# Designs tried in a protein design run: designed miniproteins, single chains, continued (3). Part 61

Each design is a single chain, and the fold is of that chain. pLDDT is the mean over its residues in the fold that is shown.

## One batch from the design tools (miniprotein)

Design m10236
Fold by ESMFold2-Fast:
Structure m10236 (fold): chain A 89 residues (1-89)
Amino acid sequence: SIVEEGEKIVEEIKKILEEIKELAPELPVLKGTGLILRAIGILLDAELTLEKLKEAVEKGDKKEAEEELKKLKELLEEMKKLLEEAKSL
């Protein structure tokens, strides 16, 4: 279902946050802290977007559900870019 797809995206974002946290101690402290805070921000936005997705599905609003899923996919791509930034530092 579209909700299960959204839940899998949020799970992947959480896994990327943990990978960034593992890399952060090996980076300059301000860069490591900045990456963690940015990653937390993306996760919080993703969690709120998933809640909106679930509400849209419960209300039968297919258009809103598809828009929220698209936003989740964009947040996942932002998170992947942040991980690549962390690996390059």
Scores: mean pLDDT 88

Design m10237
Fold by ESMFold2-Fast:
Structure m10237 (fold): chain A 55 residues (1-55)
Amino acid sequence: VEELKKLSPEELGDLVIRLYLQGRLTEEQALEIGRLIHEGKIEEAAEKLEELGLV
């Protein structure tokens, strides 16, 4: 859990893309988390992934 918040924006973005391609994220979830990363809200993006039970 804490490890996600230590990832760079690039690493977190790559993780989101991989989860989406694996069918573990919906398009809407991937877009929302990607938007948070783009806005620099890395902590919020990580928390969203945790809430979805993906990590």
Scores: mean pLDDT 76

Design m10238
Fold by ESMFold2-Fast:
Structure m10238 (fold): chain A 64 residues (1-64)
Amino acid sequence: VEKLLQELEELAKKLNVPEEEAKKILDEARRRMEEAMQAGDAAAAFQVAVEAGKKLKEIAERNK
């Protein structure tokens, strides 16, 4: 989980996503990934990370 969150944070910085929006997406992703891992669903945790990455890219695209 921590490694995926670090990669998402780095992605947000590279894409120049506004800090407030990036923080909201990362906080939500962290919570959902933790819940999925506690339920023993690593695939769901990975899907949360993928969706968070897509949201970061969408925001970057919008802010061009």
Scores: mean pLDDT 78

Design m10239
Fold by ESMFold2-Fast:
Structure m10239 (fold): chain A 84 residues (1-84)
Amino acid sequence: EEKELLLEALKSSIRMLEAYLREGTEEAREAAIRTAEELARFLSQFPGAEEIRDLALEMARALRESTEAGREKLEELREKVEEL
């Protein structure tokens, strides 16, 4: 049940990040950064989620550099979530 809730939260966050990146505005990029940071904060509550948490933090950093760098990290995050 906890794993199902975690997976739902991860999928929801990924969907939101994808929507912001598709919008392509500076405001959307800032919202994507906040979403990635909030996801990392949420994941900090779950033992064993350290790799996914660190990846979410890397995505926030990449998004501060460029939307394209953030998109690459989003793909990596999606792959890790599919492994769960």
Scores: mean pLDDT 81

Design m10240
Fold by ESMFold2-Fast:
Structure m10240 (fold): chain A 89 residues (1-89)
Amino acid sequence: MIEEAEKLLEELKEELSKEEIDEEKVAEILKKLGELVKKLLEEGRIEEAERILEEVEELLKGKELSEEVRKILLEIGIEVALARIKEVS
């Protein structure tokens, strides 16, 4: 799980460093990261899921990306927030 997250984050960094950003590829990587975050949340690994989300947000900071990419990021954030609420309730 963590090695897969590190690989996906590295792929995201590489795509974002290109002169012409492939937004479809970025969206695909984010969807895979979202699935991994959900798996971590299912295992009760909320802190690790939050860390992955934070790294994704830092990598996307200051980038001009599509509304679809931003929507995917929002969906991941909602999943993390819901898991946190369940833990404290």
Scores: mean pLDDT 79

Design m10241
Fold by ESMFold2-Fast:
Parts: C-alpha cells; sequence; structure tokens
Structure m10241 (fold): chain A 80 residues (1-80)
C-alpha cells in the first residue's frame, strides 16, 4: 500500500539521520539528528500499529532503540 511505502521511506530517513549522527563531530548537532530519528521511529510505530503491520511495528521499535542508544552514547562522551 502507499502508506507502507511511506513508512519504509521514513525508516530509511531515520537510519540516514542515525548514520549522520554517528559521524557528526558536534555533540549538540549529533543529538538533534538522533532526536529527529527517534521522533520518526515513534511516528512509524504509531502508523504501523494502526495498520496492524507486525513487521513495520518491529522496524519502528528498532529505529527507536538505535536512536536511544545513540543519545546515551553522546551523553556519555559529553560527560568525560
Amino acid sequence: SHMEEEMKKKIEEAYELLDKARQEKDPEKAKELAEQALKIGQEVLKMADEAKNSKLIKEGVAVQIRAIGELIQIELEEKK
């Protein structure tokens, strides 16, 4: 469906943002990128849950887990 294609594009965008966050040398900018990816993951999870698409629900959760992990890593590096 068109909604499934939209969710897949959002997932791709979120992973691109997370890859950029990991390579970003500025902690504040890296944090903004990871927070944006987290919001996209939350949106995908909501859309996938409403669509009852178990595969895309898992993908939305996976994006959120990776984004949270990135945010934790950024915070730990800043507090050195």
Scores: mean pLDDT 88

Design m10242
Fold by ESMFold2-Fast:
Structure m10242 (fold): chain A 90 residues (1-90)
Amino acid sequence: REEEYQRIVEELNARKREILKLDSEDRKARFEAEQAVNRAIGEALRKIGDILDEEFKKLKTITDPEQQKSLREEYGKKAEEEARKILAAA
């Protein structure tokens, strides 16, 4: 779970760097964009935490490794989609 969370955080930080590169020539616009993105990242991380907690609870009831893998992939995608939506709204 922790490794999965760290991977998502790294992807969010990479996306933040890409977004901020587009506005590097205007300091005020870049600062405002950076603040908006930082708030969005904070919201995304909270949402990801909630989704991963739900995943962890469900994984405790599943003994089949194939079903566990499918569930992790499903919740990983769900967390990424929610994070992407929050960042897109920023």
Scores: mean pLDDT 73

Design m10243
Fold by ESMFold2-Fast:
Structure m10243 (fold): chain A 90 residues (1-90)
Amino acid sequence: VLEEAIRILRRALEAVRAAKTVLEVEVAGSMAIMGLTVALLTAKKQNEDPEVIKALEEGIDRIAAAMATGDKAALAAALEETIARLEALL
């Protein structure tokens, strides 16, 4: 679950950094939220560690909040922080 979630977030981060339009930033952020939501549902179904579930929930909230700002740098920072927190759980 975590390794695939981290992979999706890394791809989303590359997409955000390469983005030249607001739409491209929104698409990248939506990809990250979808990936984390699937990971969260899988983690809950498998009764994963509560810290893993919490980190995925906090990651979704953080990325959603950053997307709401429309700021590319804020979304990149939210993705980087979420990746670091998930990697700490590996």
Scores: mean pLDDT 84

Design m10244
Fold by ESMFold2-Fast:
Structure m10244 (fold): chain A 63 residues (1-63)
Amino acid sequence: ALSAGQRVILGLLMKEHGLSEAEAREIAALAQAGRLDEATARLMEKGGLSREAALNVARALAA
């Protein structure tokens, strides 16, 4: 289950970075499963985030 802070991060990814709800949820699931490289790659591909920003977001979603 996602924390309140993690849900805020997903909302910002959808609003500011153009992710769909399904894409944001899938990325959160990848991060929660410890698949940080895959979550990071999806954030870069779908959200347009830099590698550094994407990795930081993936780590926050994994916590």
Scores: mean pLDDT 85

Design m10245
Fold by ESMFold2-Fast:
Structure m10245 (fold): chain A 100 residues (1-100)
Amino acid sequence: SLEEQKKLAHELNLKAIDVIDKMRTLSKEEMKKLMQEFIKWAEEKAKELDEELQKVVQEFIKEVQKILNDESLSKEEMIKKFEELHKKMLKKISEILEKK
């Protein structure tokens, strides 16, 4: 249902915000571990989403994996890129949900 999809999107958003808040207090290694744990959780949650919403979350996960694999990035650059990807994902999810 639309209400179930909205609830799942809200849970994804709250978890992403919690991760972002914690990132700034962690070492780069601990931050990468937190990001990996978040990706695994988000991948499982995405399976409960409609195909269009699932594609948005899968693209977000793929882009976060690129950040994690880029050893040239500083901790601050990784956080900034994660925040921008999160914002982009939220915008796409909101646009999809508004059309349903």
Scores: mean pLDDT 85

Design m10246
Fold by ESMFold2-Fast:
Structure m10246 (fold): chain A 58 residues (1-58)
Amino acid sequence: MKVTRELVEEWLSTLLPDMDPASREAIRLFQQLMGLEVDGVFDDATLAAIERLLANPS
């Protein structure tokens, strides 16, 4: 599945409803939860983790 910035922001808003999905802090929190490097940047590892979760949603 192709992941866009807008799709990621919508998805983060679903997982972190009390966080601004466009904020760097929301991205950092996601990275921390996934055990990735916490830098608040949508790097390849962060995008791969998001794609993996979206491909196998519960």
Scores: mean pLDDT 67

Design m10247
Fold by ESMFold2-Fast:
Structure m10247 (fold): chain A 69 residues (1-69)
Amino acid sequence: SASRRQNLIALADSLEAQGEKAEKEGNYEEAAKHYDLASTAYRQAGDLKQAEAMREKAEEARKKAEEAA
């Protein structure tokens, strides 16, 4: 239903925002986890472009976490 897709997009947007906040705080591993969850939610909503963008942000955040260790 449209309501289900809207709820999934709202959840994904919230998770993306949490990922961005974690990145600003230097918590790259936490950012990657939030971006992975956002990618899944966007994919379930049918927003494949945003799902892939979140997957790429998660991979980039994981690389930054490894470089900071």
Scores: mean pLDDT 88

Design m10248
Fold by ESMFold2-Fast:
Structure m10248 (fold): chain A 66 residues (1-66)
Amino acid sequence: MKFVITHHGTPQKLIALTLQLMGDSNFTVKRVGENKLIVTHKGTEEQANALKKELESDPDFVVKEV
C-alpha cells in the first residue's frame, strides 16, 4: 500500500512520524520537502490500515492512498 501524507502541524510531529515509520522495515519513507511524505508499506493490510486510521484521527495530517 502507498500513501501520500501532507502535514500542516509542527515540525516535531512530522519528525516523530518519520522516526516511527523508519523503525519498521516494512515501511519505505521518502520525504518530499518539509511537509510531505511518500510512504510505501509492504507488510500486512492490518498494519497499513491501522497507520492510516491513526493519522486520519489527527487534523494536522492529510492522508491519500495511491
Scores: mean pLDDT 76

Design m10249
Fold by ESMFold2-Fast:
Structure m10249 (fold): chain A 67 residues (1-67)
Amino acid sequence: MEEDLKKAREALEQGNYEEAVKYFEKAIEKDPNNVEAYRLLARAYHKLGDIEKAVEYTQKAAALEKK
């Protein structure tokens, strides 16, 4: 269950942002309430230059924290 999140974080740290997006999306599919996964996915999209997606996932993370 934590393997996808671990792979996503490793890819993000290595600068492999496309692979990081893939694994963070898999992590969210398994745990849709994982706020950290949404924040890191937003960061990966920002690094890819997809500002619209970065904002979208930042807002989703904030909504989960606010309940």
Scores: mean pLDDT 81

Design m10250
Fold by ESMFold2-Fast:
Structure m10250 (fold): chain A 59 residues (1-59)
Amino acid sequence: SLQQKITELIGRILRIIGEIEDLRLEKKRHPERKEELEEEIKRLEKELEKLKEELKSLP
């Protein structure tokens, strides 16, 4: 159903936001991993934008 698809998309968006925040905290705790963590954050931010566009495209 449309409601289930909306709920799933919102859940995925919230999960990715949480993952980004966790990675930002890890970057503060482990500066030696800064470059790899910033690359992963950028990847997740791109995924987040795609999910937001999917949510906007729903009828």
Scores: mean pLDDT 87

Design m10251
Fold by ESMFold2-Fast:
Structure m10251 (fold): chain A 55 residues (1-55)
Amino acid sequence: SDEELKKKLEELLKEYKEKVEKGEDTSAIQNEIVRLYTQASEELRKWLVELMKKL
C-alpha cells in the first residue's frame, strides 16, 4: 500500500541522510529508493521529491 511504501521510503531517507552526514557509501540505499520510487503513485512521488529537496 502507499502508506507502507511511504514508511519504507521515510526509513530509507533517514538512513541515507545519516550515511551522507558520516561520509559513508549511499549507492545501495539510492538504488532501493529509486526502485521504490518507480513503484510509487504520482502523489507519493511528488511527496518524495519535495522531501528530498530538504535533504
Scores: mean pLDDT 79

Design m10252
Fold by ESMFold2-Fast:
Structure m10252 (fold): chain A 102 residues (1-102)
Amino acid sequence: SMEEEVQQAKADFDRAIDEANRVIEELRKLGEEYPEFRKEAESLAAQIQAAVDGLRETIAEAEKTGSPEQVAAAYRHAADTLRGMVETARKRIEELKKKAEE
């Protein structure tokens, strides 16, 4: 049913937010361990947080104006967007750790 599809898409987005929050914490720890990367880590964390906030606003608007199909699509798009940002941030964290090892 569309209700089940919306619930599943919302659950996928909630999982993507959990992953984003874990990466924000990883970036915080990276900046504490390597002060030379602190500004970059803080900037990346802020960008991910801003994306979470913006996607939540986009979904809230879709829930007010859209069909259940549009709401489910908005949640899926938001989850995919966050997962892409998390993957990019994790790759950058690994690159910065390798630079620290020289």
Scores: mean pLDDT 89

Design m10253
Fold by ESMFold2-Fast:
Structure m10253 (fold): chain A 69 residues (1-69)
Amino acid sequence: MKEQIEVEIQLALAYMWAGIGNILEKQGDYEGAAEAYEKAAEIAESTGTAEGKELAKEFRKRAEEARAK
């Protein structure tokens, strides 16, 4: 299904952005990390799936934690 393929691609992109956020956070770029996590959350939420919504919530939490530093 075209829709399922798009969801899988979007979730993969969301995980990639979360990975970038983790790397930036470990390098002390907390602002860049927060932006990467926010982008990951937006992509995950855009899938319209329950999995994407749950993932977006987690990524937004990580963005908030990064901004607090």
Scores: mean pLDDT 82

Design m10254
Fold by ESMFold2-Fast:
Structure m10254 (fold): chain A 74 residues (1-74)
Amino acid sequence: AEELLKKGREAYKAGNYDEAIEYFQKAIDEALKAGDYVLAARAYAMLANVLEDQGKTDEALELYRKAEELGQKA
């Protein structure tokens, strides 16, 4: 899951938003299956950053909220 976050960040920095979204979504899925709420929260926050940069502000805000909830649970 950490490796997926790294790949997502690299894609995001390169401007490959679709690829970054794919990696962050996979990181969320793996983290939640493992019960790693800290990693899931980080992945949600990173996904939100990509959506915010795309102008999807409402979707990004919802994911930031989800990241905060999961981070507090850990």
Scores: mean pLDDT 82

Design m10255
Fold by ESMFold2-Fast:
Structure m10255 (fold): chain A 63 residues (1-63)
Amino acid sequence: MMAEAERLVAEAKAELTALVAAGASREELHQAVNRLANRLLDLGLSNEEASRLAAAVYREAAA
C-alpha cells in the first residue's frame, strides 16, 4: 500500500492547524477539509475512506 494518503493527511493537518491558529472560520476549515478529501479521491481512495480521513484531520485540528 502507498503512504501517499498518509502524507497528504499530515500536510493537511499542518495546514488546518495553521488556519485554526489564525482564527479561520468554520467555513474556511470545511473548505480545507474538502480539498483534502478531493486529493485523496484523486489517489484512488473510495469516497468513504477519503471522507473518514478528512474528518479525522478536522477533528484533530479543531480540538
Scores: mean pLDDT 80

Design m10256
Fold by ESMFold2-Fast:
Structure m10256 (fold): chain A 70 residues (1-70)
Amino acid sequence: MSPRQRLVRRLLEALDAGDLDQAREQALGLAEWLESEGRHEEAERLRAAVAADDVEGLRALVEEILAELE
């Protein structure tokens, strides 16, 4: 499993557990990686969801990104 797939998996696990602090930390890490890959729109969407405490939107974005990493 790639380091990015591990990060996405940990983020989904944190969301499932209701650990919002851990989910925010993992989501920001994923956003930094996306920005470094030139995926600025996805990075900005993740940061916005974190800032808004939009758990459902964050989950949907993470699932979308996971599909692209497979």
Scores: mean pLDDT 78

Design m10257
Fold by ESMFold2-Fast:
Structure m10257 (fold): chain A 74 residues (1-74)
Amino acid sequence: DELEELERLAEKGDSQAQLDLGRLYYEQGNFEEAIYYFERAAKLGDREAQVMLGALYQSLGNFEKAKEYFERAV
């Protein structure tokens, strides 16, 4: 139920819910879903999501994307 409520809020554009879902998927090792939700939050201006995307892309070896998102967060 709490997960379903988070998904509903994220779908409606709640950046905090998008960030929380991104974190949940990241902790599960589901990097594709984590990127999806972090990108949505980052697009809404969430600095924490931008930092998380930078770290996630760095972990995946995509240093070009990592640099882009870290620069947006400063």
Scores: mean pLDDT 83

Design m10258
Fold by ESMFold2-Fast:
Structure m10258 (fold): chain A 51 residues (1-51)
Amino acid sequence: SYESIKKVLDRYLEEKGPSPELAASLRESAKLSTDPEVKEALLEAAEKAGE
């Protein structure tokens, strides 16, 4: 589910810390994702990582 994926990504961002490199990696993963919920969660995580 979107909520479960979002929680996992939020935890990952908290552990790794925001960075432009992480944001770029998350955006690339979103481009390759065919699942719309996964794609949306990855794009939101990328925005947070770039902050």
Scores: mean pLDDT 79

Design m10259
Fold by ESMFold2-Fast:
Structure m10259 (fold): chain A 85 residues (1-85)
Amino acid sequence: EEVERRVEELTRKGDEIAAEYEKKHPGLGKIARVGTAALVAQELKRAGYSEEGDKLLDEAMKEAGIKSRNAAIEAAKQVRKKLEE
């Protein structure tokens, strides 16, 4: 229940960040969405849903054409920094 609310809130805020990045430069929205997926995957893993988190991140990376998990982690750091503003 609490995990679902946190995931919904992260996804909602992540969509806003992705829209803001896409407005500044086309294509950055896809990278921001991968960063959001990585943050959501971390929340799911903390709650014991590691398999669902891994699948969600893998799907987001595939759609964005990002092959490196390190690139996804860096995108997550940028989205987190924007959320902390």
Scores: mean pLDDT 79

Design m10260
Fold by ESMFold2-Fast:
Structure m10260 (fold): chain A 110 residues (1-110)
Amino acid sequence: GLRVVQSPSSVTAGEGETVTINSTVTRGVATQVNWYKEKPGEAPELLIYNINTRAPGVPDRFSGSGSGSNFTLTISNLKKEDTATYYSVATDADGDIAWGQGTKVTVVPS
C-alpha cells in the first residue's frame, strides 16, 4: 500500500521566517500530492494540489514542489495565523490515499 512520512514532526519559527516541510513516499508511487492545513476547531483547508498548484484564495506565501518520492511544502513570510498542523496527502494511480502524520508549525513573535 501507499505510505507517506513527513519531517519534521514539529517546528517553531518566528514571524517573517520561512519553514519547509518534507514529505517522503516510503512505499508505493504517488501520482498526486496535496497539502492541507488544520487548525483546532476548523475543517482542514486545502492549500496545494497537484504537487505545486495553490488552491483558490490561498496566499502566495504557500508553495509546493517535488517529484519522484520527495515533496515539499514551503511557507514563507510566516504569520501568526499560520500556526497549525500541516498534512501531506498522496494518491496513487489506483486511487489509494495515504496521509502523512502531520507537522505542527508554531509561529512566535520575531
Scores: mean pLDDT 88

Design m10261
Fold by ESMFold2-Fast:
Structure m10261 (fold): chain A 92 residues (1-92)
Amino acid sequence: SISKLIGLVLRLIGLDLDGKAVSVRIKGDKLTITVGGLSPEQKEALINKARSFAAQGIKVEVRVDGDTLTITLEGLSDEQMVEILEFVLSLL
């Protein structure tokens, strides 16, 4: 649902404005998520979640810089975007 996707993006933007190190960018079917302040266990969980989308044919790129993680996913459906954003929100 595009409405659910918009709601999740707005919630994540609200968390960034409240001082959580999280940002989301959507360009067509391409989603870029940058999140900081994650524990090693949380980073591993998010990387593993992103890898599950690669198994579904999604183009996945992961960049790690200290405790900051940037994940780019391309070829996502709206439902897949909702799934990954709900997962990110669950870690914050």
Scores: mean pLDDT 81

Design m10262
Fold by ESMFold2-Fast:
Structure m10262 (fold): chain A 56 residues (1-56)
Amino acid sequence: GESYTVAISDRLDRIIASMSKAPASQLIIKVNGEIQENPDLQTFLAPGTVVTVYEL
């Protein structure tokens, strides 16, 4: 999967959209190495958070 380290606080949905064109339902999303099964896509992530995305 691709990994991105958040540089400036931004919403999870915007970060994911920058990493993959697939819909979130077709992605496995990890935040700081932990799988997110039903993430709040409107949540803001702090700088230094690592987002990893795997396409199903």
Scores: mean pLDDT 81

Design m10263
Fold by ESMFold2-Fast:
Structure m10263 (fold): chain A 66 residues (1-66)
Amino acid sequence: MEELARYAGEVAREIAEKMGLSPVYVDDAGALARLRALREKVTTREEAEEIARESAEHIAALAKQS
């Protein structure tokens, strides 16, 4: 569980970096993905990757609204 949460955070940071987000938003995307993976108790890499993508997209949307 904790390893998959860490993995989700790493994948979210990579996606956020590829989206061109600033370092602060990249860190926010990683933190959000890790917290969501822990709350949802993900058990597979596919679930972790899905949460990572959703978290990066969520932070990107918030950055755009600012």
Scores: mean pLDDT 82

Design m10264
Fold by ESMFold2-Fast:
Structure m10264 (fold): chain A 74 residues (1-74)
Amino acid sequence: SAKEAHLAAAEAAIAKAKASTDPNEAAAHLLTAAWHYHKAGEPEKAVETARRAAEEYPDSPLAESAAALAKLIS
C-alpha cells in the first residue's frame, strides 16, 4: 500500500541520515523522512523527525525549512 511504501521510505531515510558524515546530507535525509511519515498518516512522527533535523543540524541551510515543516504539520 502507499502507506507501507511511505513508512519504508521514511525508515530508509532515517538510516541514511544516521550513516551520513555530512550534516547537510543528514538534515536532508531527516527532512525526507518527515515528509514520508506525513504522507503515511503519521503526523506525530513527521513533526518529531522534522524537529530533530532543525535541532540536531541548526547550522544547516535546511534547518529553517525543517522547523517550518514541523509547524505546518503540527
Scores: mean pLDDT 83

Design m10265
Fold by ESMFold2-Fast:
Structure m10265 (fold): chain A 84 residues (1-84)
Amino acid sequence: KLEEALNYLKKAIQALQEGDIEKAIEYAEKAIKLLEEADPENPLVQEAIKHAREAIKAAKKGDIEEAIKHAAKAIELVEKVLDE
């Protein structure tokens, strides 16, 4: 589930870079659901969810650079969990 969430976050960044905002939001929402199901009590997972939610908010405002930064931070946090 964490690895699947990571893959969806990476797809969200790719969609943002391609200008497909609707697809990016769908992928980010899928990642959030997978993170919530995987390890909701892990503080790194909780922070990753917060950053993924901020990425969605930024994308909805058209702030693509900010959306990518938040999605990238979520990826970094999930990768730290996987390294445990």
Scores: mean pLDDT 84

Design m10266
Fold by ESMFold2-Fast:
Structure m10266 (fold): chain A 69 residues (1-69)
Amino acid sequence: VAEALAGRTLSPVEGKVLQYLLAHQGEVLTEEEIAEKLGLSRQTVRNALDRLEALGAVRRVPGGYELAE
C-alpha cells in the first residue's frame, strides 16, 4: 500500500522522508535519525511523518517510525 502513494501529491520534504523510509523498509527509524540523514530539523521531519501517517504510508511503533504494509 505504501507504493501506491507514489502517484499522490506530496511536498518535497514529505517525498524525501518517504523515499528514505522506502530505502529502509522493515527498519524502525527515529525522528532524529531521519532528520540527521536528510539535513532537516526534527520539527520538519515530525510534520512530514504526521502527514505520511495520515496517508497510511508510515506507522508509529515503540522506538520510532516504520514504513506501513
Scores: mean pLDDT 76

Design m10267
Fold by ESMFold2-Fast:
Parts: sequence; structure tokens; C-alpha cells
Structure m10267 (fold): chain A 80 residues (1-80)
Amino acid sequence: SNAESARRIAEQIREAIEKGYVDEATALALISLGIDKFYKDYENAAILAREVAEAFRQAGHDEEAKLFEETSKKYEELAK
């Protein structure tokens, strides 16, 4: 399901962040949100963006965390 895919992708991104691959993690998150799988699936796109934001926040990357927090909020509005 798209929900399971969002969780799996978020887990891979978190692992990249923990290893210090911040730029690669950011690129993977943006690519993942843009794939056909999440096209108009705003609910699961919002979940992915929120989990990515939390992973960046926990690792101390506040700028990236804010980017994905804002992205998640936009998708939540579109899911209404």
C-alpha cells in the first residue's frame, strides 16, 4: 500500500540522515514525494513528509526539518 511505502521510504531516509548523508536524504525525500505512486495521494505524501521532517529534527538539521514540516502541511491542506 502507499502507507506501507511511505513508512518504508521514511525509514530509508532516516538511516541516510543517521549516517550523515543529509544531501542524499533530502534528494531521496523530494524524489519520493514526486513519484507517480504518491500523485494525488496527499494523505500518504503528508505522512511521508512529516516522518522525514521528524527524522531531520531529531538529527539536528532544523532547516531541512522545517522544509518538510511545511511540505507536510501543504499536503494535509490538499487532502481535505
Scores: mean pLDDT 82

Design m10268
Fold by ESMFold2-Fast:
Structure m10268 (fold): chain A 67 residues (1-67)
Amino acid sequence: SLADAQRSAAQAAKAAAEGDSAGAATGGYMHFLAGEGEVREYGLKAAEAAQAGDSAAAKEYAQRSFE
């Protein structure tokens, strides 16, 4: 679901900000399980961008996950 995608992306971004690579990976994986097709893909990309410290890309991909 979109709500699950939002939660997973937010969890990954928070974990990345705290230096928790395992938590960031967990958030991305949860989004992969909760979403389908492009929703799942964009949520994972948002989590990966957040983990890499690219806040702009993370925001853009997260927004696409909600469409």
Scores: mean pLDDT 61

Design m10269
Fold by ESMFold2-Fast:
Structure m10269 (fold): chain A 90 residues (1-90)
Amino acid sequence: MKEKAEEEAIKIGKLLDELLATGSPEVQRLVEKAREALRKASIAYGKGNKEEADKYFDEAIRYLEEAYQLSGSPLAKEAIDEAKKYKELM
């Protein structure tokens, strides 16, 4: 189970890096906000605060959904799906 969470985190990181490299400035801003929210979620989870972690995961997913609506990028759709899986593993 720990190995799967680490694999999902790495996969999400790569997808966000690709979105930052290929996206418009507006998409890049949304992806950076999603990355910040995922970082805050991970920190909150590490402190044992699952409620705060879930809040930040939901914020990250929302920013990725906005990026997908704006761009239509398959990478954004995949990042949303992987972020949802990562939340379920935490």
Scores: mean pLDDT 82

Design m10270
Fold by ESMFold2-Fast:
Structure m10270 (fold): chain A 60 residues (1-60)
Amino acid sequence: SKSQELLKKAEELRKQGEELYRQAVEAERRGDLETAQRLFEQAQQLFEESQKLREEAEKL
């Protein structure tokens, strides 16, 4: 269904965001603050897109 397709895409984006978040934390621990900031921002965008798709799925 359309709802299941949206939920699957939301889950993929969430997993991508989690991976970037882990990389950001590792960069921060290394003192690479520029890389950490960029990765945190990218992870946040993926989490927001994932949440948006989940909310759209709930409306169907």
Scores: mean pLDDT 89

Design m10271
Fold by ESMFold2-Fast:
Structure m10271 (fold): chain A 65 residues (1-65)
Amino acid sequence: VEERIEKEAKEVKEKGASLEEVRERTLELVAEYLGVSREAARDFYRGRNEEAKARAEELARRLEA
């Protein structure tokens, strides 16, 4: 699922698309795959980014200890 979306985004980038266009295409593909709006897909990715940041901070604190 995420692997397929990443692959399609890479193919768009290889055709000379900008990084912004790649992200836009990825959101569109996620929206189509989940059957939701682009806004809902954007919120989904925003949540995952926050979770990834939280995990990185937790690992940093563990390494500091």
Scores: mean pLDDT 60

Design m10272
Fold by ESMFold2-Fast:
Structure m10272 (fold): chain A 60 residues (1-60)
Amino acid sequence: MKKLSKEEAEKAIEDAKKLIEINPKDEHVIKSLEVLIKLTKDEKLKEEAKKLLEEAKKAA
């Protein structure tokens, strides 16, 4: 699989934030965040994605 650029990863995180605000229990968004964390080697972006994942899980 192609490695995500920093810009692509940041965009995906912002999109996930918007989707969580609309539907915090969205299983698809949770799954996407998990994949993003695995594909991103940037520790800062990985940490942001993990925060969003925890927020989505807490909404359950």
Scores: mean pLDDT 73

Design m10273
Fold by ESMFold2-Fast:
Structure m10273 (fold): chain A 58 residues (1-58)
Amino acid sequence: MEVVEVKDEEGAKALKNLGMKVGDRISLEELARKAGVSPELMRGLIERDVPGVEIREE
């Protein structure tokens, strides 16, 4: 299962509208659901150009 972790202040700002703060962890599926997009689209957005956010396989 893929988990999204907010690593720093820039990551927190990028995901602020989704209620995330520094140190928060959420499944990729849940984050995508909050944003109203597919998990594949959410993964692509994070991997392409969102500093301070990491996706982990757990």
Scores: mean pLDDT 79

